Designed miniproteins, single chains, continued (2). Designs and how they scored, part 1

Every score and structure here is a prediction.

Each design is a single chain, and the fold is of that chain. pLDDT is the mean over its residues in the fold that is shown.

## One batch from the design tools (miniprotein)

Design m4001
Fold by ESMFold2-Fast:
Structure m4001 (fold): chain A 133 residues (1-133)
Amino acid sequence: EREELLKKAEELYEEGKKLFEEGNYEEAIELYSVAGYLFEKLGDKKGLARTYFNLGLAYFRKGNYKAAALAFEKAIKIYEELGDKKGLARALYNLGVVYEKMGNKKKAEEAFKKAKEIYEELGLELKKDKRLE
């Protein structure tokens, strides 16, 4: 049943967030991966984008920068499709931080520039994501 599967996906996503906050990044990745599969199967693009974003954070904390970049790139694509400019800007900023860790200064600068331009268009201040610390 669609409604029961959506509730299960949301519960797994929230439990993954709790595990992430506790520093259990590997278990958070496992729960986010299952939640993401369910959101994708259900066609819930908003849930899927949030899940890829949080997978990016968890991979970053594990030091898996290639996996983090891929996850944020997947979130960016979905946020663009949804017209979610705030989600897009946040994912672009985080991708910039990942590229800095990978030593790719040019890609980092391009990602930060795009994020800043979107935040300026929205009249918002660009803020660092503390979950990348």
Scores: mean pLDDT 90

Design m4002
Fold by ESMFold2-Fast:
Structure m4002 (fold): chain A 62 residues (1-62)
Amino acid sequence: MKTYEIEVDGITFKATIDGTKITVEPAEPATEAQVEAAKLEARKKLLEELRLSFLRRLAELA
């Protein structure tokens, strides 16, 4: 399970990814478009983290 803090249009979102389920909790009232943007950003951060974890392991002893 991963939790990310994401900012869209000045609104802070807490996004939690549990398997295939993504839940987004806005700190302020948000539009559906902003919620969808926050979900997309959370997916991007998870993908980047998985990629960077692989690279970090290679660099750990370098």
Scores: mean pLDDT 75

Design m4003
Fold by ESMFold2-Fast:
Structure m4003 (fold): chain A 94 residues (1-94)
Amino acid sequence: SAAAEALLAAVEERLRPVFKELQAFGKEHPETADQIAEIERLIQQALEAIRAGDFDTAAEHLERAADILEELGLDDSAEELRRLAAEARAAGAA
């Protein structure tokens, strides 16, 4: 849908710095590899859900990824994912 495509494009742009931070963090902290892989999987599931028009499921996956980011101390990336989750829920309500 047009709403799904617009949200997907905006989310992908805003996720670019999050992925860069995760990649840099993972190289410095190899012990966090499983947590980073889970964050990446949750973000991928969120993008697939947006493409399918399932905005509530996308928001849930983004919020779960944000929780793991907070555990790693990546608070700015976690806050960005929570904001994206709120925007996904708003898109689903429109």
Scores: mean pLDDT 86

Design m4004
Fold by ESMFold2-Fast:
Structure m4004 (fold): chain A 90 residues (1-90)
Amino acid sequence: MEKAKKEGEKIGEELAELMYRFYLALGLSEEEARALAEGVKKLSEEFGKAEELRKLLTQNQADPALAQKLRNEILEAAEAVRAAREAAAA
């Protein structure tokens, strides 16, 4: 009940950890995996998709359609994070 806003951030952090490990499993470097995981957390938080995405992951990743959907979303997030990081540095 109390500090419900902080609960939202917790969900985002949980998602980031899952994404980080997932990227490593896909063969991405540790640096890229961490940066992409943070990007996914930020986007999911802003779009309110964090809870739905977490449920998809918890619902048994045995579904090939869900796995393929996640893979596509991850790749798109990867490019978005890279572009944002370069823009911030330039």
Scores: mean pLDDT 64

Design m4005
Fold by ESMFold2-Fast:
Structure m4005 (fold): chain A 59 residues (1-59)
Amino acid sequence: SKKDKVIEALKKAGFEIKKDENGNWYIITPSGKKINIDDLVNGKDKSPEAKALREALGI
């Protein structure tokens, strides 16, 4: 799936990926920022970091 490809690409790029107590998946960036993977993939996260990640991932 698109989400699985995104998770794999982020792991390859050196990001830490964690699931919270509510079942939400998050990326911990090298800078320590926490990004929700669903909001990244669906475009809901409008932050510059999320936009840059979507560009890098081709989504």
Scores: mean pLDDT 80

Design m4006
Fold by ESMFold2-Fast:
Structure m4006 (fold): chain A 75 residues (1-75)
Amino acid sequence: KREEVVEKIIELVRKYFPPELAEQIEAMLRDALERKASPVEVYELMQRIASLARKAGLTLPKELVELLKEFADLA
């Protein structure tokens, strides 16, 4: 169930972000899933993703933000 949410996030990231950034974010998300990151760690991960997007001049889509919140709630 957490794995399903992470896969949906990865699909959106691959769709909206440049390949290099998408690959980096995918690796971070898969690591968090495998090590069973806590809600606090998932929120920190969301902040890191938002920071990476800002540095690239990108705005996070609403759908991506909602899925990241769902991932945090399932942690």
Scores: mean pLDDT 79

Design m4007
Fold by ESMFold2-Fast:
Structure m4007 (fold): chain A 72 residues (1-72)
Amino acid sequence: MMSPREVLDEMEEGLRARESELSPEQLAELRALIAAARDTIDAHPEDLALQVRVVQELIDAWAAVQERVRAE
């Protein structure tokens, strides 16, 4: 299983691979979501339960942005 930080790194790589498919605004929103999750994890480095929860919330938010991209 990937660590929370590894999941964030993978999501950033996925965004780079898909930059041509997304608007600059949508890319900025997705990057901001990843950055917010990373900041929360960095603020609570010993709280593994919070880190897992933050990653799950990021995955849910990412899916919502992807749905809006499809509707656009």
Scores: mean pLDDT 76

Design m4008
Fold by ESMFold2-Fast:
Structure m4008 (fold): chain A 90 residues (1-90)
Amino acid sequence: SEIDKIYDELIKVLRELVEFARARGDEETAEWLENQIAVLEAVKASGNKDLLLDVGIQIAETAIAIAERYGDEELVNKLREILEKLKSLK
C-alpha cells in the first residue's frame, strides 16, 4: 500500500539519523531513534491506518527537530517530504 511505502521511507531515514547521531557520540538520541523504529515496525504490522498516520506524523515531526538540531538540511528536507505525504493521507 502507499502508506506502507511511506513508512518504509520513514524507517530508512530514521536509520540514517541513528548513524548520524552515533557519529556525533549522541548515544542517547541514537537509542531513542532505534526505539522509535521498533514502534513504527509494530504499528505497520497492525495495519490500522489511523494509528499508522497519527504515530508516523508524531515520529516524523520529532525526527525533523532532531535533524534541525544537527544542522542536516538534507535529512530535514527528506523528513518534511515524508511528513507531507503522511498528512495528505489523513
Scores: mean pLDDT 88

Design m4009
Fold by ESMFold2-Fast:
Structure m4009 (fold): chain A 100 residues (1-100)
Amino acid sequence: SEVAELVERGRAAIEARDVEGLYAQIERLIALGAYDAAAELALAGLEAGLPRPPAAVQDAIAAVSAAGGSRAVGRADMALGPDRLHEAILRALEERLRRQ
């Protein structure tokens, strides 16, 4: 599938430490609605020590949360506005990175 090909390209970019190539694959996965795959590539890149564009990471984290992720993203966080929701999502990503 196109998703599998983009994931393979993303993994190759991580190994080559090709930051721009990695982010191009993540953005393409997001455009296809493949948010779980985009989030896993973003996490793999961060764990490998590659820098991140904030927008691509934020979109991938938000997609993971929306797809049945963190219950930390509750009504209270949504009622407190987008900044609070964003912080909760980033904390969930940081916790996942600590456990990997």
Scores: mean pLDDT 62

Design m4010
Fold by ESMFold2-Fast:
Structure m4010 (fold): chain A 75 residues (1-75)
Amino acid sequence: MDAEVEALAEELFQMALAGTQDSSLLPAYEAALRSANGPEIARRYQLLALEYLRAHTDDPENLARLDALEAELRA
């Protein structure tokens, strides 16, 4: 489970860096965070990915989702 969460966070980080923006990963990452409370490295990668995604979307539903994910990671 931890390796899966770390791999998903790494994918999100790479997508953020590349600017590919595949929103299909956000629900999977949300589920992983809520079920597994991933490793510290996944948390750091995800915070960077969330900052990037937040800057590149104006959809209020997506922004609210990203805000909730960031709050879970920081809380």
Scores: mean pLDDT 58

Design m4011
Fold by ESMFold2-Fast:
Structure m4011 (fold): chain A 75 residues (1-75)
Amino acid sequence: MLIPDYKSVDETGVDEAAAKNEDVKKEKKKLLSQMVAYSILNIAAEWEGDEEAVREYAERIEKLKEELKELAKTK
């Protein structure tokens, strides 16, 4: 249910920097968690000899590493 409220540019502007920092922290945590999860899955796939899964998980890990580096540069 929509509650009656409206945003003020002054109020929103004051909180925006803090909200941006929170979002960056959340994204960083999410990327790190996913990277760890895919690392475990990649090791398991290697153990099973599943070449396709190993390749896919390794690709995901590299993509997450790039996202994390971009996040660090943008911040």
Scores: mean pLDDT 70

Design m4012
Fold by ESMFold2-Fast:
Structure m4012 (fold): chain A 79 residues (1-79)
Amino acid sequence: SLMEKIKELEKKIEERRKVLRAQTDAWLDRVFAEHGITNREATLERIRKADEASEKARQELIEKDPEGYLKWLEEVLKA
């Protein structure tokens, strides 16, 4: 089914994202240290809010256009 395919691709993307997020976190720590960012907590909170907005948009897309969302997941896995 369409929803089954979406769940399978989401699992693969989440596994890939876990590795990329660990690399991104290490990079952010380095950048914050190198540039002496005084508003580190504010910057991280802004990133968190953007992630929450993205998650909400993702769920809305699944409800409105599950076929389009599946195609997007396939494209993300190809990149």
Scores: mean pLDDT 72

Design m4013
Fold by ESMFold2-Fast:
Structure m4013 (fold): chain A 82 residues (1-82)
Amino acid sequence: IEEEREALEAAWQALAEAVHAGASAEEVAALGAETRAALERLKRAMVEAAETEEEKRRIEEIFERALARLEGELAQALAALA
């Protein structure tokens, strides 16, 4: 979980820095895909570690909101580059 969390933080930071530096749409899309993959890996690890159905549901809700936020940020960044 900590390794997955660290990977997600690194991927999201790399994406943010690339957007700030004016990276190409292709690079932003690639980093976005990497960040989505890291987010899914962390979600999966946390769901597998959860002992109750309530905990699993809470984790799924948190990650669905995080994914929606990421997709929104990517859509805005890519639209600005188009």
Scores: mean pLDDT 80

Design m4014
Fold by ESMFold2-Fast:
Structure m4014 (fold): chain A 71 residues (1-71)
Amino acid sequence: MEEALRRVAEALRVDPDWAEVGKTIEELIEKGLDYDEMIEEAKKTNPLAASVIKMVRKGLEEGAARRAAAA
């Protein structure tokens, strides 16, 4: 799960308009925080980063639910 968030952060850093969001996410990953902790920390400094983390987590949860329904 953290790997998906890491890939998104790397992609954001390539875009000059989103580089700061990507940096914030990378710093939170390096701290070893879980998704809920990363979202709360990001809300304090960069609300856009918090929104991106929420979207990635929701996508992973929905993907897992779809796989369970398809099995």
Scores: mean pLDDT 74

Design m4015
Fold by ESMFold2-Fast:
Structure m4015 (fold): chain A 82 residues (1-82)
Amino acid sequence: SDMMEAARRTAATAPKAKRGDEFMVEAAEEMLERAVEQGLLSEEEVEAVRVVLEGLREAAKNAEEKLSEEERERMERAREEV
């Protein structure tokens, strides 16, 4: 379908995620659920949006994991300096 094809292209070309993007993905998912409850989106449109959000979520999670590791290393170094 055209919607699913567009969603896959958008997910593939998504920009590199930054810290906090996972929070924005969660907010977008909440808005999507509200739109579905109001009957504003078809099942195909919901699937297309979910494909995009899943791609963004993976990118955000990877960025967050890397930052968490750096924060943990900084705390370990700070403890050694005390």
Scores: mean pLDDT 65

Design m4016
Fold by ESMFold2-Fast:
Structure m4016 (fold): chain A 62 residues (1-62)
Amino acid sequence: MEKEAYERGRVSGENAVEAGLSEEEAIKKVEEGAKNDDSLTEKEKEAAIKGAEEGAKEASKK
């Protein structure tokens, strides 16, 4: 579901920034993962990337 994909992306983006990646690097990591996951629909891939943008931004701004 798009909501679950978004939340997973948000958490992944946040965790990547907390692990020392930049906001841009964190977003790219989630984007690559989503694009390579054939179990996700196109909308779920978009939701995961959108979530990663929010999570990475929030973590990097703190």
Scores: mean pLDDT 78

Design m4017
Fold by ESMFold2-Fast:
Structure m4017 (fold): chain A 81 residues (1-81)
Amino acid sequence: SAGDERAAAALQAAIPLLEETKAMPGVVDVVLDVEVRDGRVTLRVEVTGETRESAEEAGKKLEEGLKAATDAEVEVVARQR
C-alpha cells in the first residue's frame, strides 16, 4: 500500500539518524515506533539518556534530523534511565 511504502521510506531515512543518535555520549537507547493512519506516517521516538540533559540534547538533534530527512510527522520523547 502507499502507506506501507511511505513508512518504508521514512524508516530508511531514519535508520542512519537513529544509529548516529545511539552513538552520542550519554545515550543509552533509542526506540522507534512507526504508525500509519489514513496514509499518514508518524515516527514516535523515545530517547533514553544517562541524564535528562543528554536525552534532551540527543532527542532535539534527532527530531531536527528526522524533520529534515522525511515528510513523516515526528514526535520525540526524552527520558532519563
Scores: mean pLDDT 84

Design m4018
Fold by ESMFold2-Fast:
Structure m4018 (fold): chain A 85 residues (1-85)
Amino acid sequence: MAKAESAEAEVEGNRARLRVTAKDDSPEAIAQVATAAASGMLDGGAKEVRARQLGPGTVEVEAIADTPEQARKAAEKGKEKALSS
């Protein structure tokens, strides 16, 4: 079953930001959704990705790409992977 309850993507220039809410607040669920989101963003063309826990069950994954188009693709792929994890 998917570990993510929701994912919201935001793109500004060559930076993409994805906020993912896990279905539970366990460290395992948080790690799973963060890893899935980061993997998707890299698949989308991001050059670097970092994850930060914002609160119980919520992770922010930020990606930097070479172009705004790659940032948008990174956000799209990150959201897809997080929601399917």
Scores: mean pLDDT 80

Design m4019
Fold by ESMFold2-Fast:
Structure m4019 (fold): chain A 75 residues (1-75)
Amino acid sequence: TGKLVQELIDALRARDGQRMLALQKKLREAITNQQEFENLVNIALLKAYIDNMSPKRQEIAKERIAKLEAQLKSL
């Protein structure tokens, strides 16, 4: 799953829509838990776009990533 998440981050940064859709489908098929799937997609989106955010938004994004990763560890 970690490799699929990293590949999704790379596809999002490249703005490769076809690859993004294919990777989201693979991730959906690999993950049966709806909350886990949503948390992983949200982490990928935040990590992909964090460098393009303002400093204040980057800080909020980092905090949100940490909270989502903590939720995944509690599953």
Scores: mean pLDDT 81

Design m4020
Fold by ESMFold2-Fast:
Structure m4020 (fold): chain A 68 residues (1-68)
Amino acid sequence: SDAAAEAIGRALGQGNPIAEAFAVREARRLLPRIEELIAAGASAAEIGEALGISEATASRMIAALRAL
């Protein structure tokens, strides 16, 4: 959803509008895969490994989604 992608973008952008815009685009692209992995019970570390991102980035994405 747009709200989910925007929430992730805000969490990863850390107040930088350019970084937020790129994070929103990447979140929109990855969102179906992230939601699938969360539904499968994957941890932040497992999601990070599966998507080629850091565990810290995966953890921020999961926290943003759970805050919705």
Scores: mean pLDDT 78

Design m4021
Fold by ESMFold2-Fast:
Structure m4021 (fold): chain A 61 residues (1-61)
Amino acid sequence: SALDKARAIADQLAAIARASRLSPAQVERLLAEFRRHAREKLGLSEEEVEALVADFRARVA
């Protein structure tokens, strides 16, 4: 499903953020781009995207 694909992308981005030692500002830009992509390309609802972003932030913080 589109939601499963978005979760897989979010997991990959979290791994990249950790491995690349991204700054908080870089992580924010990455999440803004993810949100746009998930809405435009994957067709996720705003609620679904917000839930994924919140989970990512909690797991990376």
Scores: mean pLDDT 81

Design m4022
Fold by ESMFold2-Fast:
Structure m4022 (fold): chain A 64 residues (1-64)
Amino acid sequence: GPIVAVGGGPTLERGREAAELAKKLTGASDYIGAAREDGKEAYERARELARRTGGEVVGAGLPP
């Protein structure tokens, strides 16, 4: 299941749909729009969450 970690912007919109799917699988992925600096912190938090849930991080344009 994908987990999304994206900053605030148009890129976030694309990630939101993936997060909606992730929340059905993992039950949590509310790090979207919380990132300020290139989504790095949100991406790292999503990576941690993905590791615990057995999912993967899917974000638009946010390298870990």
Scores: mean pLDDT 48

Design m4023
Fold by ESMFold2-Fast:
Structure m4023 (fold): chain A 73 residues (1-73)
Amino acid sequence: DSLVQRLIEDVNKGESLESIAKRSGVSRAQVRTIIELANQGYSFREIAEKTGISEETARRTLRLIQEAIEKSR
């Protein structure tokens, strides 16, 4: 999906996926999956359930992703 790839590129411009992963306590692959699920309209609770992480970790990771997108502008 071209929209997901553009979102990943925008996130990466503000903060690398590796950096977000380290700060949120998830893997780089999980950060990518969280971006994909958020783009599909899933809430942080639904993302936590689908990825097997806690709601707190999902919320933290989504916040860092959003901050990275804002910083890329």
Scores: mean pLDDT 82

Design m4024
Fold by ESMFold2-Fast:
Structure m4024 (fold): chain A 72 residues (1-72)
Amino acid sequence: SADTQAQIAEMQAVFDGLIDEAKSLGREDAVKELQELRKEYVARAQTASPDEQQRLTRETVGRALEIRKEME
């Protein structure tokens, strides 16, 4: 759906920003974790129902925030 594609695009932009931040800090392990998390999110979100996508987005955001915390 259009909402699904918009959500995926927004999440990809968030990941791009976090990956760039991790690269600037020399955190190569965080870059790899974020790239894998983004790949998994995109693959799962494409086939998810709206309720499943909401849950997946919450879980993915939580994990991304933990990775970001490691960079500080």
Scores: mean pLDDT 83

Design m4025
Fold by ESMFold2-Fast:
Structure m4025 (fold): chain A 62 residues (1-62)
Amino acid sequence: SGAERVRRELRELQQRHPAITDETIEALAYSVEELGVDPEDLINAVRSWVETGEGVGSFVPP
């Protein structure tokens, strides 16, 4: 499922970027399941957030 993809990919990113919290991963996985948000768009947004700002502030989903 898209939610399982989000959990898998973001947990891998979390190993390099601790700013990605377990709470953030679960909230985003829930958004994919409930709101039908594209999992790839969310994963790419998180990558951009940590790579360009090193997780400055809280991640705000698109």
Scores: mean pLDDT 76

Design m4026
Fold by ESMFold2-Fast:
Structure m4026 (fold): chain A 94 residues (1-94)
Amino acid sequence: LAERLVEMGVPRELAEELETAIKNKDKERVKELARQVADHLQLPEVDRTLFELALMYLAGFYDEELEQKLLDAGYSRAEVEFRARLVAHLIENP
C-alpha cells in the first residue's frame, strides 16, 4: 500500500503512517490520514470521497459518513459499494 501511494505522489511519511493505521485498524487515524492523502492528490470532491471510502474499506471499515456524501451526490448505495471496492482493489492490485 505505502509504496503505491508514494508512486501516486503521496509523501512517504504520510503513506507509511496510513499503512500502519490500516494494519492497526485504528478507524479514527485511518479516516484522518485518508483525508490528508486525498487532499495531497488534489482529487475532485466525488473522487476524493470515493478514495477516502476505499482506504477505510481496506482497513476493514465502511464509513457511513462518506457513504452518505456520495448518496447525497446522487449515487445509489450499490454504486457506492461497487466503486469503493473497485478503487480499493486497484490500490492493492495495480
Scores: mean pLDDT 77

Design m4027
Fold by ESMFold2-Fast:
Structure m4027 (fold): chain A 86 residues (1-86)
Amino acid sequence: GPLSEQEKALIEKLIKEIREIIEELEELIEAGEEVPKELILEAEILIGIARIVIGVLKLLGQEDSPIVKRLEEEIERLEELLKEIG
């Protein structure tokens, strides 16, 4: 069946956490400041967690869910920022 409101809330929380890391990275890049290694590690861990969540949701038949697509788009945005850092 469709995702419950509780399941959507958990995924929205994960999207929010990813967006917060993206904003911190974008601010540091724009300022020309050194990105802390700890922030890079936190971003990589968060990508790993989100990839596992997406995998589980796909097994539950939620591949075409708009919220899953939003989560995938935010992960790809974060991965592209990490490539810019090197």
Scores: mean pLDDT 86

Design m4028
Fold by ESMFold2-Fast:
Structure m4028 (fold): chain A 79 residues (1-79)
Amino acid sequence: MEELKEEVRKNFEESIKQLEEILDEAVKNKDLETLQTLLDGLERVRPGIEKAAKELNLPELVEKLEELLARVKEAIASL
C-alpha cells in the first residue's frame, strides 16, 4: 500500500509537470483552444482525482489539481 501511494504521488507530480509545460506554451502562444482543452480535461478528471485522494489519504493531489485549474482559468481570463 505504501508503494502504491508513492507511485500514485510520483506519477501525479510528473503529470502535473507535463500539464504545466503545456499551459506555459499555450500562454506564450495565446492559444485559447489549447487552454480550453486543458481546462475541460482537468475538470473531467477532477472527480477521479478527488476519489483517489480520499481513498489514499493524499489531499495534496486535489490541492495541486485545484492550483493548476486556477492557473488555467486565469490564463484564459487574461486573453
Scores: mean pLDDT 83

Design m4029
Fold by ESMFold2-Fast:
Structure m4029 (fold): chain A 78 residues (1-78)
Amino acid sequence: SAQNQALLEELQRLIAEIEAAVAAGDWAGAEALARQMTALIQQFAQDPNLTPEQLAELQKLVAQAQEVLGAAVAKKEA
């Protein structure tokens, strides 16, 4: 659906903004963006109309987000 495509695009945007915030040392901004990302993922989890293609893209984006957040935690503690 158009709504699901818009949510996937918003997830991609949030991941990029988290990466930028982490690169800038903006931990507060990265945390706020991570909370927005979690809210969007929860919204997707409640959608019964996800196509297999949209589900695959969501799984890919969730994996990418987990890698970015893990790297951010490691960098903050260094």
Scores: mean pLDDT 76

Design m4030
Fold by ESMFold2-Fast:
Structure m4030 (fold): chain A 70 residues (1-70)
Amino acid sequence: SMAEELERLKKKAEEARKNGIAALQKAGASDEEIQKVEELFKKALEAKTPEEMEKLLEEGQRLVARILSK
């Protein structure tokens, strides 16, 4: 069901946020960069459809990758 898919993606988004923020902190990312990543993952967790949540999760992960690549 959509609700089960949302809860699955929500757990995935929470894990991605935790791992992404930890990686950024270890790499010495600025507080502003970390805050922008947190805002994207917060939007993902507040999403009401699986499609929206997956899109925002991918955007958050791409931002983490961009910051880490410098």
Scores: mean pLDDT 85

Design m4031
Fold by ESMFold2-Fast:
Structure m4031 (fold): chain A 76 residues (1-76)
Amino acid sequence: FEARAAELERQLEAHREEVERFLRLSRELVAQGLSVEEAEERAIERLSETDPEAAALLREALRLRREAEAARRAAA
């Protein structure tokens, strides 16, 4: 899992401009009142229109993050 996360991070670096666009849009949507999860989903949908590969990598990264968050909550 840690190895897969590192590989995704490395691959996302190749799509840095698109990742930064995703992060900017996600932050703007959260500021407008959307939840983090809703903002991330809408930002990925927008990104998939221009860079479907980066969108797929980000979706996988978000899945791994949510799994880690769920495990942390279960351990609390």
Scores: mean pLDDT 76

Design m4032
Fold by ESMFold2-Fast:
Structure m4032 (fold): chain A 88 residues (1-88)
Amino acid sequence: TLLRATSPALRELLASLGMPDVLSWDELILAFGLYIIREKLARTEKDPLLLDVSGTLLGEILGVDEFDGRDSEEIVARLLSQTEVLPA
């Protein structure tokens, strides 16, 4: 199944990683992980799973300054809200 990025912030994030705006779910999750690593968002001393996304494209996409990386359902829901499913 292919997804198309619909939000300007998500499209810019994907472009910054050299990725297309039409991609699979697995590629979208890979892009999410690559962005976190590149921007060093998992840098909190108190909890390594707590991500500081303030002032980043990911923060704009998720609408938050900080989120718990353990909340995979919320992350999935927010990413899917920024995409549309394309027919096979």
Scores: mean pLDDT 72

Design m4033
Fold by ESMFold2-Fast:
Structure m4033 (fold): chain A 99 residues (1-99)
Amino acid sequence: MEKERLQKLQEEAAEKAKELAKKKDYKGIAELLAELMMELAKTLTEEEVEQIRAELERAKAAGDEDTALWGQLLLDAINGKLSKEEIEEILYEKLLELE
């Protein structure tokens, strides 16, 4: 149950982001994802953080840029290296690249 917690939170965010994407509201999507990352950074256990590090390393090795970006932003949020506003800006620019 707890091991699926990260997937469930990501699924909820993806569902909301899909509605915003239909409206091409990329600012709303970036804000939603940044809020999710800040929430996760405050609630994740040490075990969950270690799993994210392992996933980030696998993504980097596989050339999975999207998973690597997500993992790096989340770790930077956990370590207090990036603010919510900085994460919003990075995500907004990346969403514009998907056009």
Scores: mean pLDDT 75

Design m4034
Fold by ESMFold2-Fast:
Structure m4034 (fold): chain A 64 residues (1-64)
Amino acid sequence: MKEPNLVVRVDGKIVPVSSLSEEELVKAAEEAAREMTKGQPEEVKQRAIESARAFALDAWRMAS
């Protein structure tokens, strides 16, 4: 889905935020960012991880 209600893209997949705990959502988003930026410079990895974490937290707040 492009703009689904209570859904977030985690680990390259579209997953309902309500089906995950905050910790699971954040962890999955961080892992996805690491995998997507594997082989990239650390600054790119850090930015991707930070972006994924912020997005996951925002999505969780929408669900809560």
Scores: mean pLDDT 69

Design m4035
Fold by ESMFold2-Fast:
Structure m4035 (fold): chain A 75 residues (1-75)
Amino acid sequence: SATEEAVNRILLEFGWRAAEAGLELRAEVDSETGAVRVTVTGEDLAKAREFAEELRRRLLAVPGVTEVEVEVRRS
């Protein structure tokens, strides 16, 4: 679907950005409900939270995304 393609494109972009920032990104997408769950892991929690919030905003802007759950973990 257009929603799934847009979400996957954002996750690919943010996956590369996470690697450059020294963060780990994991994501689970429920294509039927439009729910996205993301986990951002890093040593700098402030950096990880900022990254996760930017990702949340980008995902919520996609038509068909209904919720974004974010978990931030220390590595």
Scores: mean pLDDT 87

Design m4036
Fold by ESMFold2-Fast:
Structure m4036 (fold): chain A 68 residues (1-68)
Amino acid sequence: MIIAVGVAGSSEEEAREYARLAMEAAGGTGYVIVRGEDLESAGAKALAVARELGGLGMVVHEGKGGGG
């Protein structure tokens, strides 16, 4: 099962680390990271991806990335 991970404000490294941990915790076999300007946008994008990939798990993460 693939996990869709919405991220906002995080670095790419932080996002990948979070996605990997979330995937392993959920017993998934892969993940897809989608980036939004905020958690709500990231969550909406992740939900769309999850729906297209057939009802997989979805999580969101907010970090303090260098967006300004």
Scores: mean pLDDT 74

